# Designs tried in a protein design run: designed miniproteins, single chains, continued (5). Part 44

Each design is a single chain, and the fold is of that chain. pLDDT is the mean over its residues in the fold that is shown.

## One batch from the design tools (miniprotein)

Design m17506
Fold by ESMFold2-Fast:
Structure m17506 (fold): chain A 73 residues (1-73)
Amino acid sequence: SELGRQAQEKARELKKIGEELGITISFSDGPILSLKKAKEQITKKAKEQGNYELGKKAEEIADQGIELVRQMS
């Protein structure tokens, strides 16, 4: 589905941002829970490194992904 494709793109973007911050993001939990955990882990790590811009970007991407998954239900 189109929404599923877009949600997968958001998950891929979060994985890439995590890699830039030196962390591994897993999507082994349910899709919404995995995106929420990714948001928390990435924003915390970005703040610890002083990379607030990347943290804000990850937050926006995660929130968009969560909304897309909710629309699929």
Scores: mean pLDDT 82

Design m17507
Fold by ESMFold2-Fast:
Structure m17507 (fold): chain A 60 residues (1-60)
Amino acid sequence: GVEAHSLEEALEKARELGFPVLITTPAGEVFFAYNEEELKKILRYIEDEYGFPVRIEKLE
């Protein structure tokens, strides 16, 4: 996976990897995003509840 330190960086890295993606928070919570709109909603929630950095991986 790749590490992202901001919402914008996370979107850019997910776009490069391709959807769907898994996002892991610093607390070890895992979220799944099928597309960029879902990812934006998840990243705003993570920013409020957990913070950055997050790890992003393409789901195989």
Scores: mean pLDDT 82

Design m17508
Fold by ESMFold2-Fast:
Structure m17508 (fold): chain A 65 residues (1-65)
Amino acid sequence: MEEIREEIIALLLSHGLPRSTALTIAHELVRLIEEKGIEAAIEAVKRSTLPEEVKEELIRFLKSL
């Protein structure tokens, strides 16, 4: 799970998001995966205010898990 968290952080940082925001999002997504599964994390990304291309990359990454 720490590897998944670090990959999400790296992806978000590569799109110019602040580190604090990237850490918060990565923590929440990992929590959702552990508690409710990958589908719940994908739905959270879809409902987020993240830029569309960031959402697309995150969903692709989550589907690869």
Scores: mean pLDDT 83

Design m17509
Fold by ESMFold2-Fast:
Structure m17509 (fold): chain A 100 residues (1-100)
Amino acid sequence: SRAARLAEGIALATAAIDALRALLAQGDLEAALAFAEGTVAELRALFADDPEVQAAARRLEELVRRAREAIAAGDEATARETLERLLALLEELRAWLEAR
Protein backbone atom coordinates (compact mmCIF):
# COMPACT_ATOMS: atom_id res chain seq x y z
CA SER A 1 0.00 0.00 0.00
CA ARG A 2 1.02 3.67 -0.41
CA ALA A 3 0.95 4.21 3.37
CA ALA A 4 3.17 1.15 3.98
CA ARG A 5 5.61 2.29 1.26
CA LEU A 6 5.78 5.81 2.79
CA ALA A 7 6.42 4.30 6.25
CA GLU A 8 9.18 2.06 4.80
CA GLY A 9 10.76 5.05 3.01
CA ILE A 10 10.67 7.18 6.18
CA ALA A 11 12.25 4.32 8.20
CA LEU A 12 14.94 3.82 5.51
CA ALA A 13 15.76 7.56 5.42
CA THR A 14 15.82 7.78 9.25
CA ALA A 15 18.18 4.79 9.58
CA ALA A 16 20.43 6.26 6.85
CA ILE A 17 20.51 9.73 8.50
CA ASP A 18 21.48 8.19 11.88
CA ALA A 19 24.15 5.94 10.31
CA LEU A 20 25.64 8.76 8.19
CA ARG A 21 25.80 11.12 11.18
CA ALA A 22 27.67 8.46 13.20
CA LEU A 23 30.09 7.60 10.36
CA LEU A 24 30.83 11.28 9.64
CA ALA A 25 31.45 11.89 13.37
CA GLN A 26 33.95 8.98 13.30
CA GLY A 27 35.64 10.40 10.16
CA ASP A 28 34.91 7.21 8.16
CA LEU A 29 34.19 8.89 4.81
CA GLU A 30 34.51 5.68 2.74
CA ALA A 31 31.96 3.85 4.94
CA ALA A 32 29.68 6.92 4.85
CA LEU A 33 29.87 6.98 1.02
CA ALA A 34 29.14 3.23 0.75
CA PHE A 35 26.14 3.57 3.09
CA ALA A 36 24.84 6.59 1.12
CA GLU A 37 25.18 4.70 -2.21
CA GLY A 38 23.17 1.76 -0.80
CA THR A 39 20.48 4.05 0.63
CA VAL A 40 20.01 5.92 -2.67
CA ALA A 41 19.68 2.59 -4.55
CA GLU A 42 17.06 1.34 -2.05
CA LEU A 43 15.07 4.61 -2.27
CA ARG A 44 15.12 4.40 -6.07
CA ALA A 45 13.85 0.80 -5.98
CA LEU A 46 11.17 1.50 -3.33
CA PHE A 47 9.81 4.58 -5.18
CA ALA A 48 10.52 3.51 -8.80
CA ASP A 49 7.15 4.90 -9.98
CA ASP A 50 7.35 8.20 -8.01
CA PRO A 51 8.85 10.96 -10.23
CA GLU A 52 9.41 13.36 -7.29
CA VAL A 53 11.38 10.78 -5.27
CA GLN A 54 13.26 9.79 -8.47
CA ALA A 55 14.23 13.47 -8.94
CA ALA A 56 15.46 13.63 -5.31
CA ALA A 57 17.39 10.35 -5.83
CA ARG A 58 19.11 11.83 -8.93
CA ARG A 59 20.32 14.80 -6.82
CA LEU A 60 21.55 12.35 -4.15
CA GLU A 61 23.35 10.28 -6.86
CA GLU A 62 25.14 13.43 -8.08
CA LEU A 63 26.38 14.10 -4.51
CA VAL A 64 27.47 10.44 -4.20
CA ARG A 65 29.45 10.84 -7.46
CA ARG A 66 31.12 14.06 -6.22
CA ALA A 67 31.99 12.51 -2.84
CA ARG A 68 33.46 9.42 -4.58
CA GLU A 69 35.62 11.65 -6.82
CA ALA A 70 36.79 13.72 -3.82
CA ILE A 71 37.72 10.58 -1.82
CA ALA A 72 39.60 9.16 -4.86
CA ALA A 73 41.52 12.47 -5.14
CA GLY A 74 42.38 12.45 -1.40
CA ASP A 75 40.32 15.64 -0.87
CA GLU A 76 38.83 14.79 2.54
CA ALA A 77 37.46 18.34 3.08
CA THR A 78 35.41 18.29 -0.15
CA ALA A 79 34.31 14.68 0.51
CA ARG A 80 33.07 15.60 4.02
CA GLU A 81 31.29 18.76 2.79
CA THR A 82 29.61 16.78 -0.03
CA LEU A 83 28.48 13.98 2.33
CA GLU A 84 27.11 16.63 4.75
CA ARG A 85 25.10 18.12 1.84
CA LEU A 86 23.86 14.60 1.03
CA LEU A 87 22.80 14.17 4.69
CA ALA A 88 20.89 17.49 4.53
CA LEU A 89 19.06 16.36 1.34
CA LEU A 90 18.11 13.05 3.03
CA GLU A 91 16.69 15.06 5.96
CA GLU A 92 14.68 17.21 3.49
CA LEU A 93 13.42 14.08 1.67
CA ARG A 94 12.38 12.46 4.99
CA ALA A 95 10.48 15.64 6.02
CA TRP A 96 8.77 15.70 2.59
CA LEU A 97 7.74 12.02 2.91
CA GLU A 98 6.43 12.66 6.48
CA ALA A 99 4.27 15.55 5.19
CA ARG A 100 2.45 13.22 2.74
Scores: mean pLDDT 88

Design m17510
Fold by ESMFold2-Fast:
Structure m17510 (fold): chain A 77 residues (1-77)
Amino acid sequence: SRIPSVEEAVAGLQRLLSLPLPLYAKQQYLTRFLNSLPAEKAVEVVRRLDLSREELEYLLENLDSPEVKEALREKLE
């Protein structure tokens, strides 16, 4: 399947985060989606996403890519 652009991914994920869904469902979707992207695109997506501290901490524990984890740590400062 086609990999979405950074702009498409950011818009879709921000929309997901605004929905009245259980926190665990949002977290599972975020983790699986970001792990499915090439590391370079996942880094750009997390830099542009408006993520809470709790969401940043969850993703740090559950994402596979070291490059994406570094971008998340920079946002926690």
Scores: mean pLDDT 80

Design m17511
Fold by ESMFold2-Fast:
Structure m17511 (fold): chain A 107 residues (1-107)
Amino acid sequence: SLEEVARLIEEGRYEEAIKLAEELLKTASPLEQVQALALIAAAYLKAGDYEKARKYFDEAGKIASSIDWSSLPREEAVHLAESMLRLEEAIANKDGEAAIEAAKSLL
């Protein structure tokens, strides 16, 4: 589950977290894809790979932009947008702890 991915990141097991998230991506809904890609971005940032963190965040943003947000309650859509903004700020600041917190808030 995506909760297991977050736990692996918190344990410092970044490679295992990324592999699990990539497996989950294969059967994920668009919203779950955004959540998984956000966790992968946070994991790469914690591992010191800023370029991959940015790449996976950008992929999450592209999928988020393709979702019909009218299918979600407005409060949930706003929360997702705020969480994505916090993740972007964390990546820009190279703040791994803030990135994990932002990505977890998407769950």
Scores: mean pLDDT 84

Design m17512
Fold by ESMFold2-Fast:
Structure m17512 (fold): chain A 97 residues (1-97)
Amino acid sequence: SEKEEAERMAKRVEELAERLADLIKQDPNSLEADIAEGVLLIMVAVAAIAFEREGKTEYAKRLREAGDRLVQASKAKDPEGVVEAAREIAEIIREAG
């Protein structure tokens, strides 16, 4: 079901963000951290496009704004901020699904 797909995506976002946070703590300049950030941003972009195509424009906007906060936290090498932004992203995905 769409709700089960949303829950799977939300969990993947949370899990990957926790890994990104751990990578930042270990080596903030690691290539693995950059790759994890890139994958998270692709997931956010895909979800936002899907929600826009479904007419869920407000959820797509909120998701892009939460994605911007994730980028800001990652660029600042702030592991707690990354996890907080990802929780917001996951909540938006669950609400919209």
Scores: mean pLDDT 88

Design m17513
Fold by ESMFold2-Fast:
Structure m17513 (fold): chain A 95 residues (1-95)
Amino acid sequence: MARLDELLAELERIVDEMKKILEDFKNGKITPEEAEKRMKELVSRARKILDEITQLLRELGLIDDPEVHDRVSAVLDRFTEVVRELLKAIEEAKK
């Protein structure tokens, strides 16, 4: 459980970093190119963490646990939403 909590906390930190990129971009502090580069780096980090979560859940026999599934899905939904918002903002700025 401690390792899952650590991985979920790291994924939440990535969501927070993504939100900061979105805010910095909307406030004109970074370019569309810089925002896209940082987003891609965070997406790569998130993918690695998700792979580690999936492997851990298989090893623990928790892959079908509803509470664990709900916790992982909640973080993934927040991550997907912020990525979607950032992509929309970047595309809008590119015209």
Scores: mean pLDDT 83

Design m17514
Fold by ESMFold2-Fast:
Structure m17514 (fold): chain A 81 residues (1-81)
Amino acid sequence: MEEEIKEIAARVEEEVEKGIEELIKERNLTPEEKKLLEEFRQKLKEIIEKYVETKDWEKFIEEVQKEVAEFVDKLEKIREE
């Protein structure tokens, strides 16, 4: 169970990183976009560490979905200029 939880967390992190790569693929990152990405990665790390500690899949998924949605919204606003 604990090993499976770490595997799931690693998979989610990898999928999120791949999604980010697709979102930024066509343009150079501005300093503002880099800061947003760094902040998001820090949040994701906290969520993953909490999930490994609590083993609460429901909270983990809710927090990941919320942070991803907020990140995408903020990134879209930057992209819109």
Scores: mean pLDDT 75

Design m17515
Fold by ESMFold2-Fast:
Structure m17515 (fold): chain A 86 residues (1-86)
Amino acid sequence: DKDVLEALGLIYLAIGKLAESRGDFEGAVEAYKKAVELFEQADPNSPLLAEAYRNLADAYRKLGKTEEADRWEQKAREVEARHQAA
């Protein structure tokens, strides 16, 4: 169950990265939001969730949506802090 959610989240991360490589930052935001939803359901403390939040923040910055970008970056830092051990 959780493994399936993580696998689907990884697929959406890949779709988002592909969209960014094409300059489709709106498409990247949509894909990364789906990855976030899936990773949140799988494990809200996962490093994969932090990665999805950071990618989402970067895509929002490319769209000039700095307030949205800052909020997602903050969420990434919160997840990363919960995994701070190294």
Scores: mean pLDDT 86

Design m17516
Fold by ESMFold2-Fast:
Structure m17516 (fold): chain A 89 residues (1-89)
Amino acid sequence: GPAAEAARRDAEGGAEAMVRAKNAAQATGGALGVIGAITNALYLGGKGPDAQEGLRAAAEYARYAAENAGTEFASRLGREVAETAEKLL
């Protein structure tokens, strides 16, 4: 149905965004790239009437960025940010 089609398009968009976040994190050599991606996602997710949907997306991006982080520090920071965003949902 329409909801399933919208979810699929959002998932495809999310997958592309995650690939971009992964490439950015790897290109910057870890912490700065991960922090930048997480901060940007949370900043965008914290604004407007769709704040909860934005926080959900930010949490997923933070987890993906943490799993693909170039450093232990960036990986841990990404997980902490993801957990914080999830608690605000």
Scores: mean pLDDT 60

Design m17517
Fold by ESMFold2-Fast:
Structure m17517 (fold): chain A 84 residues (1-84)
Amino acid sequence: KMSEVEREVLEAIIEASLAIMKASVAIQAGELSEEEKKRARELMERIGRAEDAAVAAVAAGDEEAARRAVEELRRLTRELEELV
């Protein structure tokens, strides 16, 4: 069974993936300005790094690092959702 931290990481990654999908669709549909597209791409790249950090922390058993990565991931996901 998953630990609580592993579950939190999984949930944060799922939420981020949905936000990235929505942003990608909005970009392709021409719904965003050039400035908004640039911001969305920057946020998606940062989300990818935060996801990698969260997964690495879980693999290492570093619950504190995993929690910090989840906080960063959720913050970036909210910024992307506000943009789209």
Scores: mean pLDDT 87

Design m17518
Fold by ESMFold2-Fast:
Structure m17518 (fold): chain A 83 residues (1-83)
Amino acid sequence: KKELLEKIKELIEELKKLAKENMPEEIYERLTEVLEGNFELIEKANPSKEKLEEVIEILEEDLELLKKMAKEKTELPELGPAP
């Protein structure tokens, strides 16, 4: 259980890092508040292992989606010396 909470925290930190690098600051700040608030709520609620595993799956899916969006966004960057 403690290991699952640690994994959730790690995934949240990865999401925050990618969001900060690839999203507008306003969006990033809002996402960070939501992620941190949800994590605190999860810790306080002391959910079952099964529920923690569901949260991990959702965060992993969100992380992959964010990575895909970041790659697509950088296809035509504003500062790019595009041909």
Scores: mean pLDDT 70

Design m17519
Fold by ESMFold2-Fast:
Structure m17519 (fold): chain A 86 residues (1-86)
Amino acid sequence: AEELKKKYDELEKEVEELIKELKKLAPNDKEAQKVIFEAEELVGLADILVAIAKLVGDDPELLEKAIEILKEAKELLKERIEEIKA
């Protein structure tokens, strides 16, 4: 459970850095703004799942689901950044 929490925290930092990078690369791009919004919504959902996991004794299944949601956010951000850099 503690290892999953650390993995979540590390991934959340990666997602936040990608959001920052995309905002810097494309501040006036409407599609980039949409991707940032979607990623921020996914982070919010993952945070809710982590909060619920803590209430039910650090449920590893809920923590793993939260990690998968952050991975989805990370891939959305990476894809858009790669499109802009291409």
Scores: mean pLDDT 84

Design m17520
Fold by ESMFold2-Fast:
Structure m17520 (fold): chain A 57 residues (1-57)
Amino acid sequence: MEELLKNIRDAAKKVADIWAKEEGLSEEEKQALEDRIYTAALNGVPGAREGAAALAA
């Protein structure tokens, strides 16, 4: 579970970096986009939300 969550976060960061570069987003907007992508990915993967909550506790 931990490696999956790390991979999802790393993927979200990569996508956010590409979009920020192409669209000229600020660092704050890039971080918000990264968080949105990560959250959307967690909603799409069964059990990932519970795994993320367990790691945050």
Scores: mean pLDDT 72

Design m17521
Fold by ESMFold2-Fast:
Order: sequence, then C-alpha cells, then structure tokens
Structure m17521 (fold): chain A 111 residues (1-111)
Amino acid sequence: SEELIRQIELAIERLRKDPEDLFARSLVLNNARKLIEQGKYEEAIEALKKYLEILPDDAYAQALLGEALFRQGKYEEAIQHYQKAIDILKDKDPQRASQLQQQLEQAQQKL
C-alpha cells in the first residue's frame, strides 16, 4: 500500500501541472480502487479528496470516494458523493448512473 500511495502522490503532482494527463488520472483512480480493495479506506479517501481538488467533476473519482466513505460507515457523506457522480453521469453513462443509484439506495438503508 505504501507503493500505491507513492504512485498516487506522483500522479497528483503530474495532474497539478496537467489536469488532462489521462495516464495520471487512470493511475490515481486504479490505485485508489486497490486501496479500497485492501481495506485502506482512510488512505483512499485522502488520495481521492486531493484528486477532486484538481478534478471536482470526475464522476468516477466521486463514485470511488462514495464507496470508500460507505466502507468506513460514513453513509451521509457517501450519499453526497454518489449523488454528485450520478448527476454527472446520468446523460453521459446512464448504465453507470443506474448502478450508482443502487449503491446510493443501499447507503440510505443504513440511515
């Protein structure tokens, strides 16, 4: 996980210089997903929050942040980020938006 975090930090530095760096975007999102899979929710949340300072309308980052928050039991915060992702994706990727709607409803059931 230390290596995943280091790669994220380097990718975020690249994104601060060039927000359109698709390789750096992909690396942050893929490594954040791996951190979530490893149960490293706090590290994933920190990484995704830094990423979203640069790219606030990245729906996939919003969805991953929602998932990490849900896994930590922060259901109200998870719902906010799922909703943001759904709002961005509903016209661009309605299948993904529908999947996120199910995750949002699951988080609402925890409240």
Scores: mean pLDDT 90

Design m17522
Fold by ESMFold2-Fast:
Structure m17522 (fold): chain A 78 residues (1-78)
Amino acid sequence: SAEQEKKLEEIKARLDAVLAEARAALAAGEDPDAVARRFSARVQELLDEAKKTLNEAEVQKVRAHVEALGRELGALLA
């Protein structure tokens, strides 16, 4: 539905903002372990919201996006 598509895009945008906040924190010299823990906690909150509000196919798209963002953070921490 149009509401499901809108909610998916809202959750993806919020996930992108979480990665942007992590990038900014790392650039500011914040502890990488603290940044990674905060990122993981925020991502889990958004994934839990997705599971409650989206159908299974859309949740799978959120999971794929989460994996991509996790790989991007991992590359920044390497």
Scores: mean pLDDT 89

Design m17523
Fold by ESMFold2-Fast:
Structure m17523 (fold): chain A 71 residues (1-71)
Amino acid sequence: MAETLAEQLKKSYEAGVSVDAILAAMGIMLRNLGASLEEVQAAVAELQELYKTKGFDAMIERFRELAAAAE
């Protein structure tokens, strides 16, 4: 699941979907996998900061780790 979700988000980014929309989708995906609201809020903040400091690939890799942990 986590790998498939990460691939979907990467394809959306390559298609020109905004980072804000991708972060919103990431939050919804983590919630659907079983993360609490507080965990989702912390995760989205961490992912947004990773995008600003290290770029999209770093954000996707961290999302994949968080999604796998939430499964």
Scores: mean pLDDT 82

Design m17524
Fold by ESMFold2-Fast:
Structure m17524 (fold): chain A 95 residues (1-95)
Amino acid sequence: SMKEEARKYFQEAAEYIGKGLEALEAGDTEKAVEYFRQALRYAEKAAELAGASEELKKRIRDAGEEAIRAAEAGDLEAAGRAALRLLEAMREALQ
């Protein structure tokens, strides 16, 4: 089902968010950026499958792009805040 497939993609996105934060804590900004890019790609696919509103899709994109920029800057605190906003928008898209 599309809802079950959306949940799997959101689970992949959440796993990549975790990997991105771990890479950033280790000082590997290049891997952190790649993991956050993968997280955003999976989150956007999941949002489409879930039939998320355009407002929620924008919130997902904005939060994901903010996490990528924070990772490029090596800013773990900013990346963590952006990751939380991304996870919150993803949770709302599943409801």
Scores: mean pLDDT 90

Design m17525
Fold by ESMFold2-Fast:
Structure m17525 (fold): chain A 67 residues (1-67)
Amino acid sequence: MQQVRQQVSDILSDGFAAGRLDDAKQQAIALIDQAVQQGLLTQDQANQLKQDVDRTVRLAAEVRARN
């Protein structure tokens, strides 16, 4: 769980710095789905992480739109 959360955080941080919010979201979701396939996450844990990703991307997009 924690390792996957760290990888998701790194993907989002790199994507946000590059201004590639949609690409970062897609990469994070793909990583989460792969982690479920590998047995590193339960489906419930994956669903929670996907919600966290969606919220984080939405907030970053709002900040970008205002600035």
Scores: mean pLDDT 79

Design m17526
Fold by ESMFold2-Fast:
Structure m17526 (fold): chain A 100 residues (1-100)
Amino acid sequence: SKKLEEIIKSLITPESLAELIRLYSRLLGLPVPPEAKLLEIARELIETIPLEKLIQAYIRLSQGVDLEELRRKAEEIAAELTDVPAEVREAYALGLALVE
């Protein structure tokens, strides 16, 4: 467990989280913002979400994801993000759903 956590910790970067958001956006048929905006979303999430939660999220994602549950969670989060620009709202909500 601890050895896996150290490996996962080294993989948590804005680039890796942006790629996860892009991958799951495409799998769910959601709009994908430009790369620069995905990196901004990923950087903000890494800076605001506790490291322990990010580690747990990456471990969970490596074990497989229920796409229907992920979709529902992302939709619920998106409904609460009324102050986030519409063009990035789905990607931001999906990022939060992946790491929370």
Scores: mean pLDDT 84

Design m17527
Fold by ESMFold2-Fast:
Structure m17527 (fold): chain A 76 residues (1-76)
Amino acid sequence: SLEDKVAEYRRKLEEHIEEMLKAAEEGNEDTMRKHGAKVNEALREIGGLGTPEEFDRAGKEAREAYEKAVEILKKK
């Protein structure tokens, strides 16, 4: 179902956000950027489902997480 696909891509988004932030805390820029790319992939998948509210929510979470990861990495 559409709801199941949203849940699947949301889970992928959240998992890669967590790994991106973890990599930033560890000072691992390469791993951080790889998970950032996977976050963007999950976001594109959500956008392809035609659910604007879910896409907007996911996009906000992705942006905020990436900005936080960059700031964490800069402080290392």
Scores: mean pLDDT 86

Design m17528
Fold by ESMFold2-Fast:
Structure m17528 (fold): chain A 95 residues (1-95)
Amino acid sequence: SSLLDHLRDMIEDLERNFDRLTPRQQILMMRYIADTARDAGILQRNQEALEQVGEILEELDYLEKNLDNIPDEEVRRRVRELLERLREVLELLER
């Protein structure tokens, strides 16, 4: 679908530009992508995708609130792990 194609493009764009972004910018982009994935999950009534997106959003909230207290390399590692989880959510939504 066009929404899922857009979601994939956003994930791929963030992957390409990841190291050019600050940790704050990475988190903000991740939130935007995750919110879009949540909307897709709601429209599809995909409970498994919604549960996974909820967990991703909770960890993004934690990282944002604790950004100044976590080493940059740890924030980047955790955000990359969440980006991989968003790709798994996309795969669930494309089924």
Scores: mean pLDDT 88

Design m17529
Fold by ESMFold2-Fast:
Formats: structure tokens, C-alpha cells, sequence
Structure m17529 (fold): chain A 109 residues (1-109)
């Protein structure tokens, strides 16, 4: 029920701002979450997540929205897993919303 409302809101934002700005917002959200969760993540997992986020940003800059969205989904899933493990429901919600934005972009393309 809450997920359906967030999914509708994500679709509306993609329609209003377009795929580039929606993906930029999602990438920025994931980058900020990684910074906030650094103390709870191994250096190896931080490096892997940072690489995925950097690749998503590069794909976005090249106009490859499908690849950028795919990488956002990958990073969001991992950040949700980490946030759930450490009991941070707000971080889970933020990562889930980034995932929903990427899914909405893929549906709109």
C-alpha cells in the first residue's frame, strides 16, 4: 500500500522532470546514503558501491539512461540491504525511492 503510493509519486516525478533529472536525483540520493552509512560498511563494500554509483553517473552524462537506471537499481538494492541489516528505516525508504525512480525511468523509455 505505501509502496504503491511511492511508485505513483516516482512516476509523476519522472513525467514532470524527465529521465535525466530523475536519475540525477536518484544517484545523488544513493551517494548521500553511502556517505551516511560509511561507518556500517566494509571498505571493500564502500569501494564497490562507489564504483557502481560513479558508473551510473558516467552513463547518465553520456545519455545512456537505460544503463544509468540499471546501475541505480543495483546500488539501491545493496544500500537497502545494508540499511535493513543496521535497522535504519529512513535509509531503507530513501534507497527504495531511488529504486522506484529508476524503475519509472525504464518504464518511460
Amino acid sequence: MEEEKLREYAKKLVEEMGPKEALRFAIDTLENLLKELKDKVSPEEIAELQETIDRARQALEKGNYREAARLVLEAADKLMEIAQKYGDPEAVRRARFAKLLAEAVLEAL
Scores: mean pLDDT 86

Design m17530
Fold by ESMFold2-Fast:
Structure m17530 (fold): chain A 93 residues (1-93)
Amino acid sequence: MDKIIRETIEKSLPKIIAALNAGDLEEAEQLLAEAMREAAEAVKEATGKPVSADELAGKALELLAKELGLVLEEPLNAASLRELLKDVAEANK
């Protein structure tokens, strides 16, 4: 399960990071939403089970923090992911 989510999101990370480095929060959020949608569909096709938005957001947050060299603070959910995206994009404006 985790492997499918991780591999699917990792394919989009370079584009998401490029958008964040350009200060384009809206593009970063759109690219990440698409990557999470693809990960959810891949999990459903492989297992027949849905995955929660917060579980996807938590995994995306872990992957982004690792690529950006950041230390994560709990909770690992959609709200924390959005705060990370906003903070990184604002720093690059």
Scores: mean pLDDT 77

Design m17531
Fold by ESMFold2-Fast:
Structure m17531 (fold): chain A 104 residues (1-104)
Amino acid sequence: SELDELIERLKELVEKLKELLKDSPRYAFLERLLESLLRTMEEARRASPADLPGELGRLQSLLDALKTFLEQNEDKLSEEAVELLKEIIKLVDEFIALLEERAA
């Protein structure tokens, strides 16, 4: 499944990002946000048609929070961490688009 492949790719990117951040307490919020994002993506993948709009709304809110975090912290992050965050954002956007096609 393309959705399952996106989830697995996101897990890989999140682990790479966590390694770059080296358990810094200033990034605890980002790590929790990424964990919530992964959990919500897995829940959305399994969601019934009735629950899917709610899960899509949650994913969009988490994605918006991630975009805001990047905008506010870009100058404080390494170039590699910024590139990983941009790739994560792109993958989540693709995942949401595919789920919206399924909901239609």
Scores: mean pLDDT 84

Design m17532
Fold by ESMFold2-Fast:
Structure m17532 (fold): chain A 94 residues (1-94)
Amino acid sequence: MVPLVPLSEQQRADVESVADAIVNKEPSFTLDGKEYTFETLEEIIQATLEWIESIPDPAVRQSALGYLLHLIAKAYGLSNPALEARIAEIEARA
């Protein structure tokens, strides 16, 4: 398993805001206390990828991406024991 670093409270809140926007197809999300508005889901996805790539620490980038994927998978009700075990490992390390 790739080692994950703990996310800050702000980084975790940013990931949760982005996950909620993707899951609910909301036209906005909040990063670092700033609201960003989008007209399409594709724009939200593109902005999300650009934000993740802008994180200078590769370990923090991987933790943020892992947590984002965990929240999306959980919201879509993906029940897979192997995936749930992997997600639990990500949460324990993030």
Scores: mean pLDDT 65

Design m17533
Fold by ESMFold2-Fast:
Structure m17533 (fold): chain A 88 residues (1-88)
Amino acid sequence: SMAEKARAALDAGNYDEAIDILIKAVNEGNFKEATEIARLLAERASPEALQRALDIFEKMKEFYKKQGNILGTLFYEYLIGLLRKALA
């Protein structure tokens, strides 16, 4: 699964790979896998990697907003909330 690949990447310290897998899951509309990967990222990633993910997700949210994709926009907003809570 995508979540299994993301877990393996996180365990290897390949945080950017895990972030890319998460973005792919969101873009494919696989919100179940995306939610699982986001929780793994929040639990296992370094603070620096979490901040990079947050910065990327803010940009992705704005991209989807400009496209009129309300579900993608709201889902990235949800992911941003999860990561902000992990950094608190």
Scores: mean pLDDT 88

Design m17534
Fold by ESMFold2-Fast:
Structure m17534 (fold): chain A 59 residues (1-59)
Amino acid sequence: MRLSDAELEALLKRAALELSAATGKPASKQEVLRHVAERTGLPLAVVEEDFRRYEARAA
């Protein structure tokens, strides 16, 4: 499954907020990507690739 930029951005923001709320600490990029992978059922490598493409479009 390919995530749209809007879907990926929403999932990343939600994951960061959920992890920060659960731990009381800022979530690392790696923790956020892993959380998105678990939530979507996608392999971590696929989520990391989608994130790289998202960052490239923002440049």
Scores: mean pLDDT 77

Design m17535
Fold by ESMFold2-Fast:
Structure m17535 (fold): chain A 100 residues (1-100)
Amino acid sequence: SAEKLKIIKELAEKARETLEELREAAEKALSEISDPEKQEKIKELLKETEEKIKELMEEALKKMETSSVEEAKKLAKEVEEELEKLKKEFLEELEKIKKE
């Protein structure tokens, strides 16, 4: 349905924005850090978080293919909450690496 496609598009946009914010935070941290070991930890953290977001989105989109509009809305809300959690955990871990 058109309504379900809108939910999917809005969720995909939220995931894209989250990924951009994480990449920008990582790039800023990397520009401020000269320690190669800390740089590698930041790159690994970003890669791991990007893969988690990718897997989360792939699973959600697959479930949405056979879902009702109401089920798609519930899935989108759950995915958005998980995206915010992953973002928070990434930023907290990034700050820990910076302070080591």
Scores: mean pLDDT 89

Design m17536
Fold by ESMFold2-Fast:
Parts: sequence; structure tokens; C-alpha cells
Structure m17536 (fold): chain A 90 residues (1-90)
Amino acid sequence: MAEELGRRAAEEALADPEAAVARLLAAAEEAEREAADPSLPPEVRELLARLAELLRRAAEAIAAGASAEELAELFAEILETAHEGAQALL
């Protein structure tokens, strides 16, 4: 599932790279803000910090002209990390 969703995300990002970079950076800033929230469990904050780093890495990769394959791997990691965060809240 995550690999297929990552592939679709990579295809969408490559269709509009500038918009994709802007959205990923905005999402990273939101995740960084949430990672600083002391009311969240430490494990959730650690996952949000990792998510923010992956989102920034994906934005940098798109700006550098990364392949769809490389972007698909990064987006799959983003989706897996987000899933771990959701499970930690349950």
C-alpha cells in the first residue's frame, strides 16, 4: 500500500514540482510545530520530527531533479512514518 501511494505521490509531484515543493515545506513546518508540543507523548513527537525531516528531504530532492523512483521511496517512508504516528495515538 505505502509503496503504491508513494509512487502516485511522486507522479503528482513531478507533474507540478514547484507546487509540490511548497506543499511539502508547509507540511514540514506544521509537523515541526506539532513536534514541539509538550502535551503530545514523546514517541509521537519523535515521529513528527522524523516526518518533518523526510518532508524537507522530499522537497529538496524534487528541487534537485530526483527521479520518480527516488521520490516514490521517500514518499513511502513519509507514509509509513505518518502511519506509525497515527497508531501511537491509539
Scores: mean pLDDT 80

Design m17537
Fold by ESMFold2-Fast:
Structure m17537 (fold): chain A 96 residues (1-96)
Amino acid sequence: MEELRARALELIDEARKIVEKAPLPQWVKDGILKGLDEIRALVEAGEFERAAIHAKQLADVLKTLADLSTDPEFREYLKKASELLQEAARLMEEAA
């Protein structure tokens, strides 16, 4: 259980680093980073079911933004962040 929690936090932190380095508009970064911070806080509070739901919702938003983007760099960063959040959600569901 502790190992699943630690891995989920690592994936959330990896997604955060990708978003921070991405050549995205500041308002897009701010929205995504706020979502990641909320998910991280839920994981730290042991609210794994809620954290998984929020992670899946944010991943779906990121995938939709990637699909709508004409910028290939923007698309790849959003897609990668979405994939990391989907993996984190699976680990959180297993820990719940």
Scores: mean pLDDT 82

Design m17538
Fold by ESMFold2-Fast:
Structure m17538 (fold): chain A 91 residues (1-91)
Amino acid sequence: MSLLELAKKVFEKVSKKTSDENLLKLFEAILNYNEGQPVTWTVVHNLAKMALEAGKILKNEEAVKLAEQALATKDLEEAKKLLEEALKELI
């Protein structure tokens, strides 16, 4: 499963748990902007920020930690792996 497919599943869960329309619009904008983009640092950082906020809403401390680690690492492949693990925790 791609990072974007995992992020879409996380968005579906978050949309059922929060009434914050501005946050949901931001998540939708992130998903739409990153659709069809190559998996670059920009894509990883955008999705990791989304995973961080989703982890806070869903009260998943492990997902928050993994998303923070994905944002902090300087290795793109490590960031992708940490982001995938964070998104899977949120599903």
Scores: mean pLDDT 82

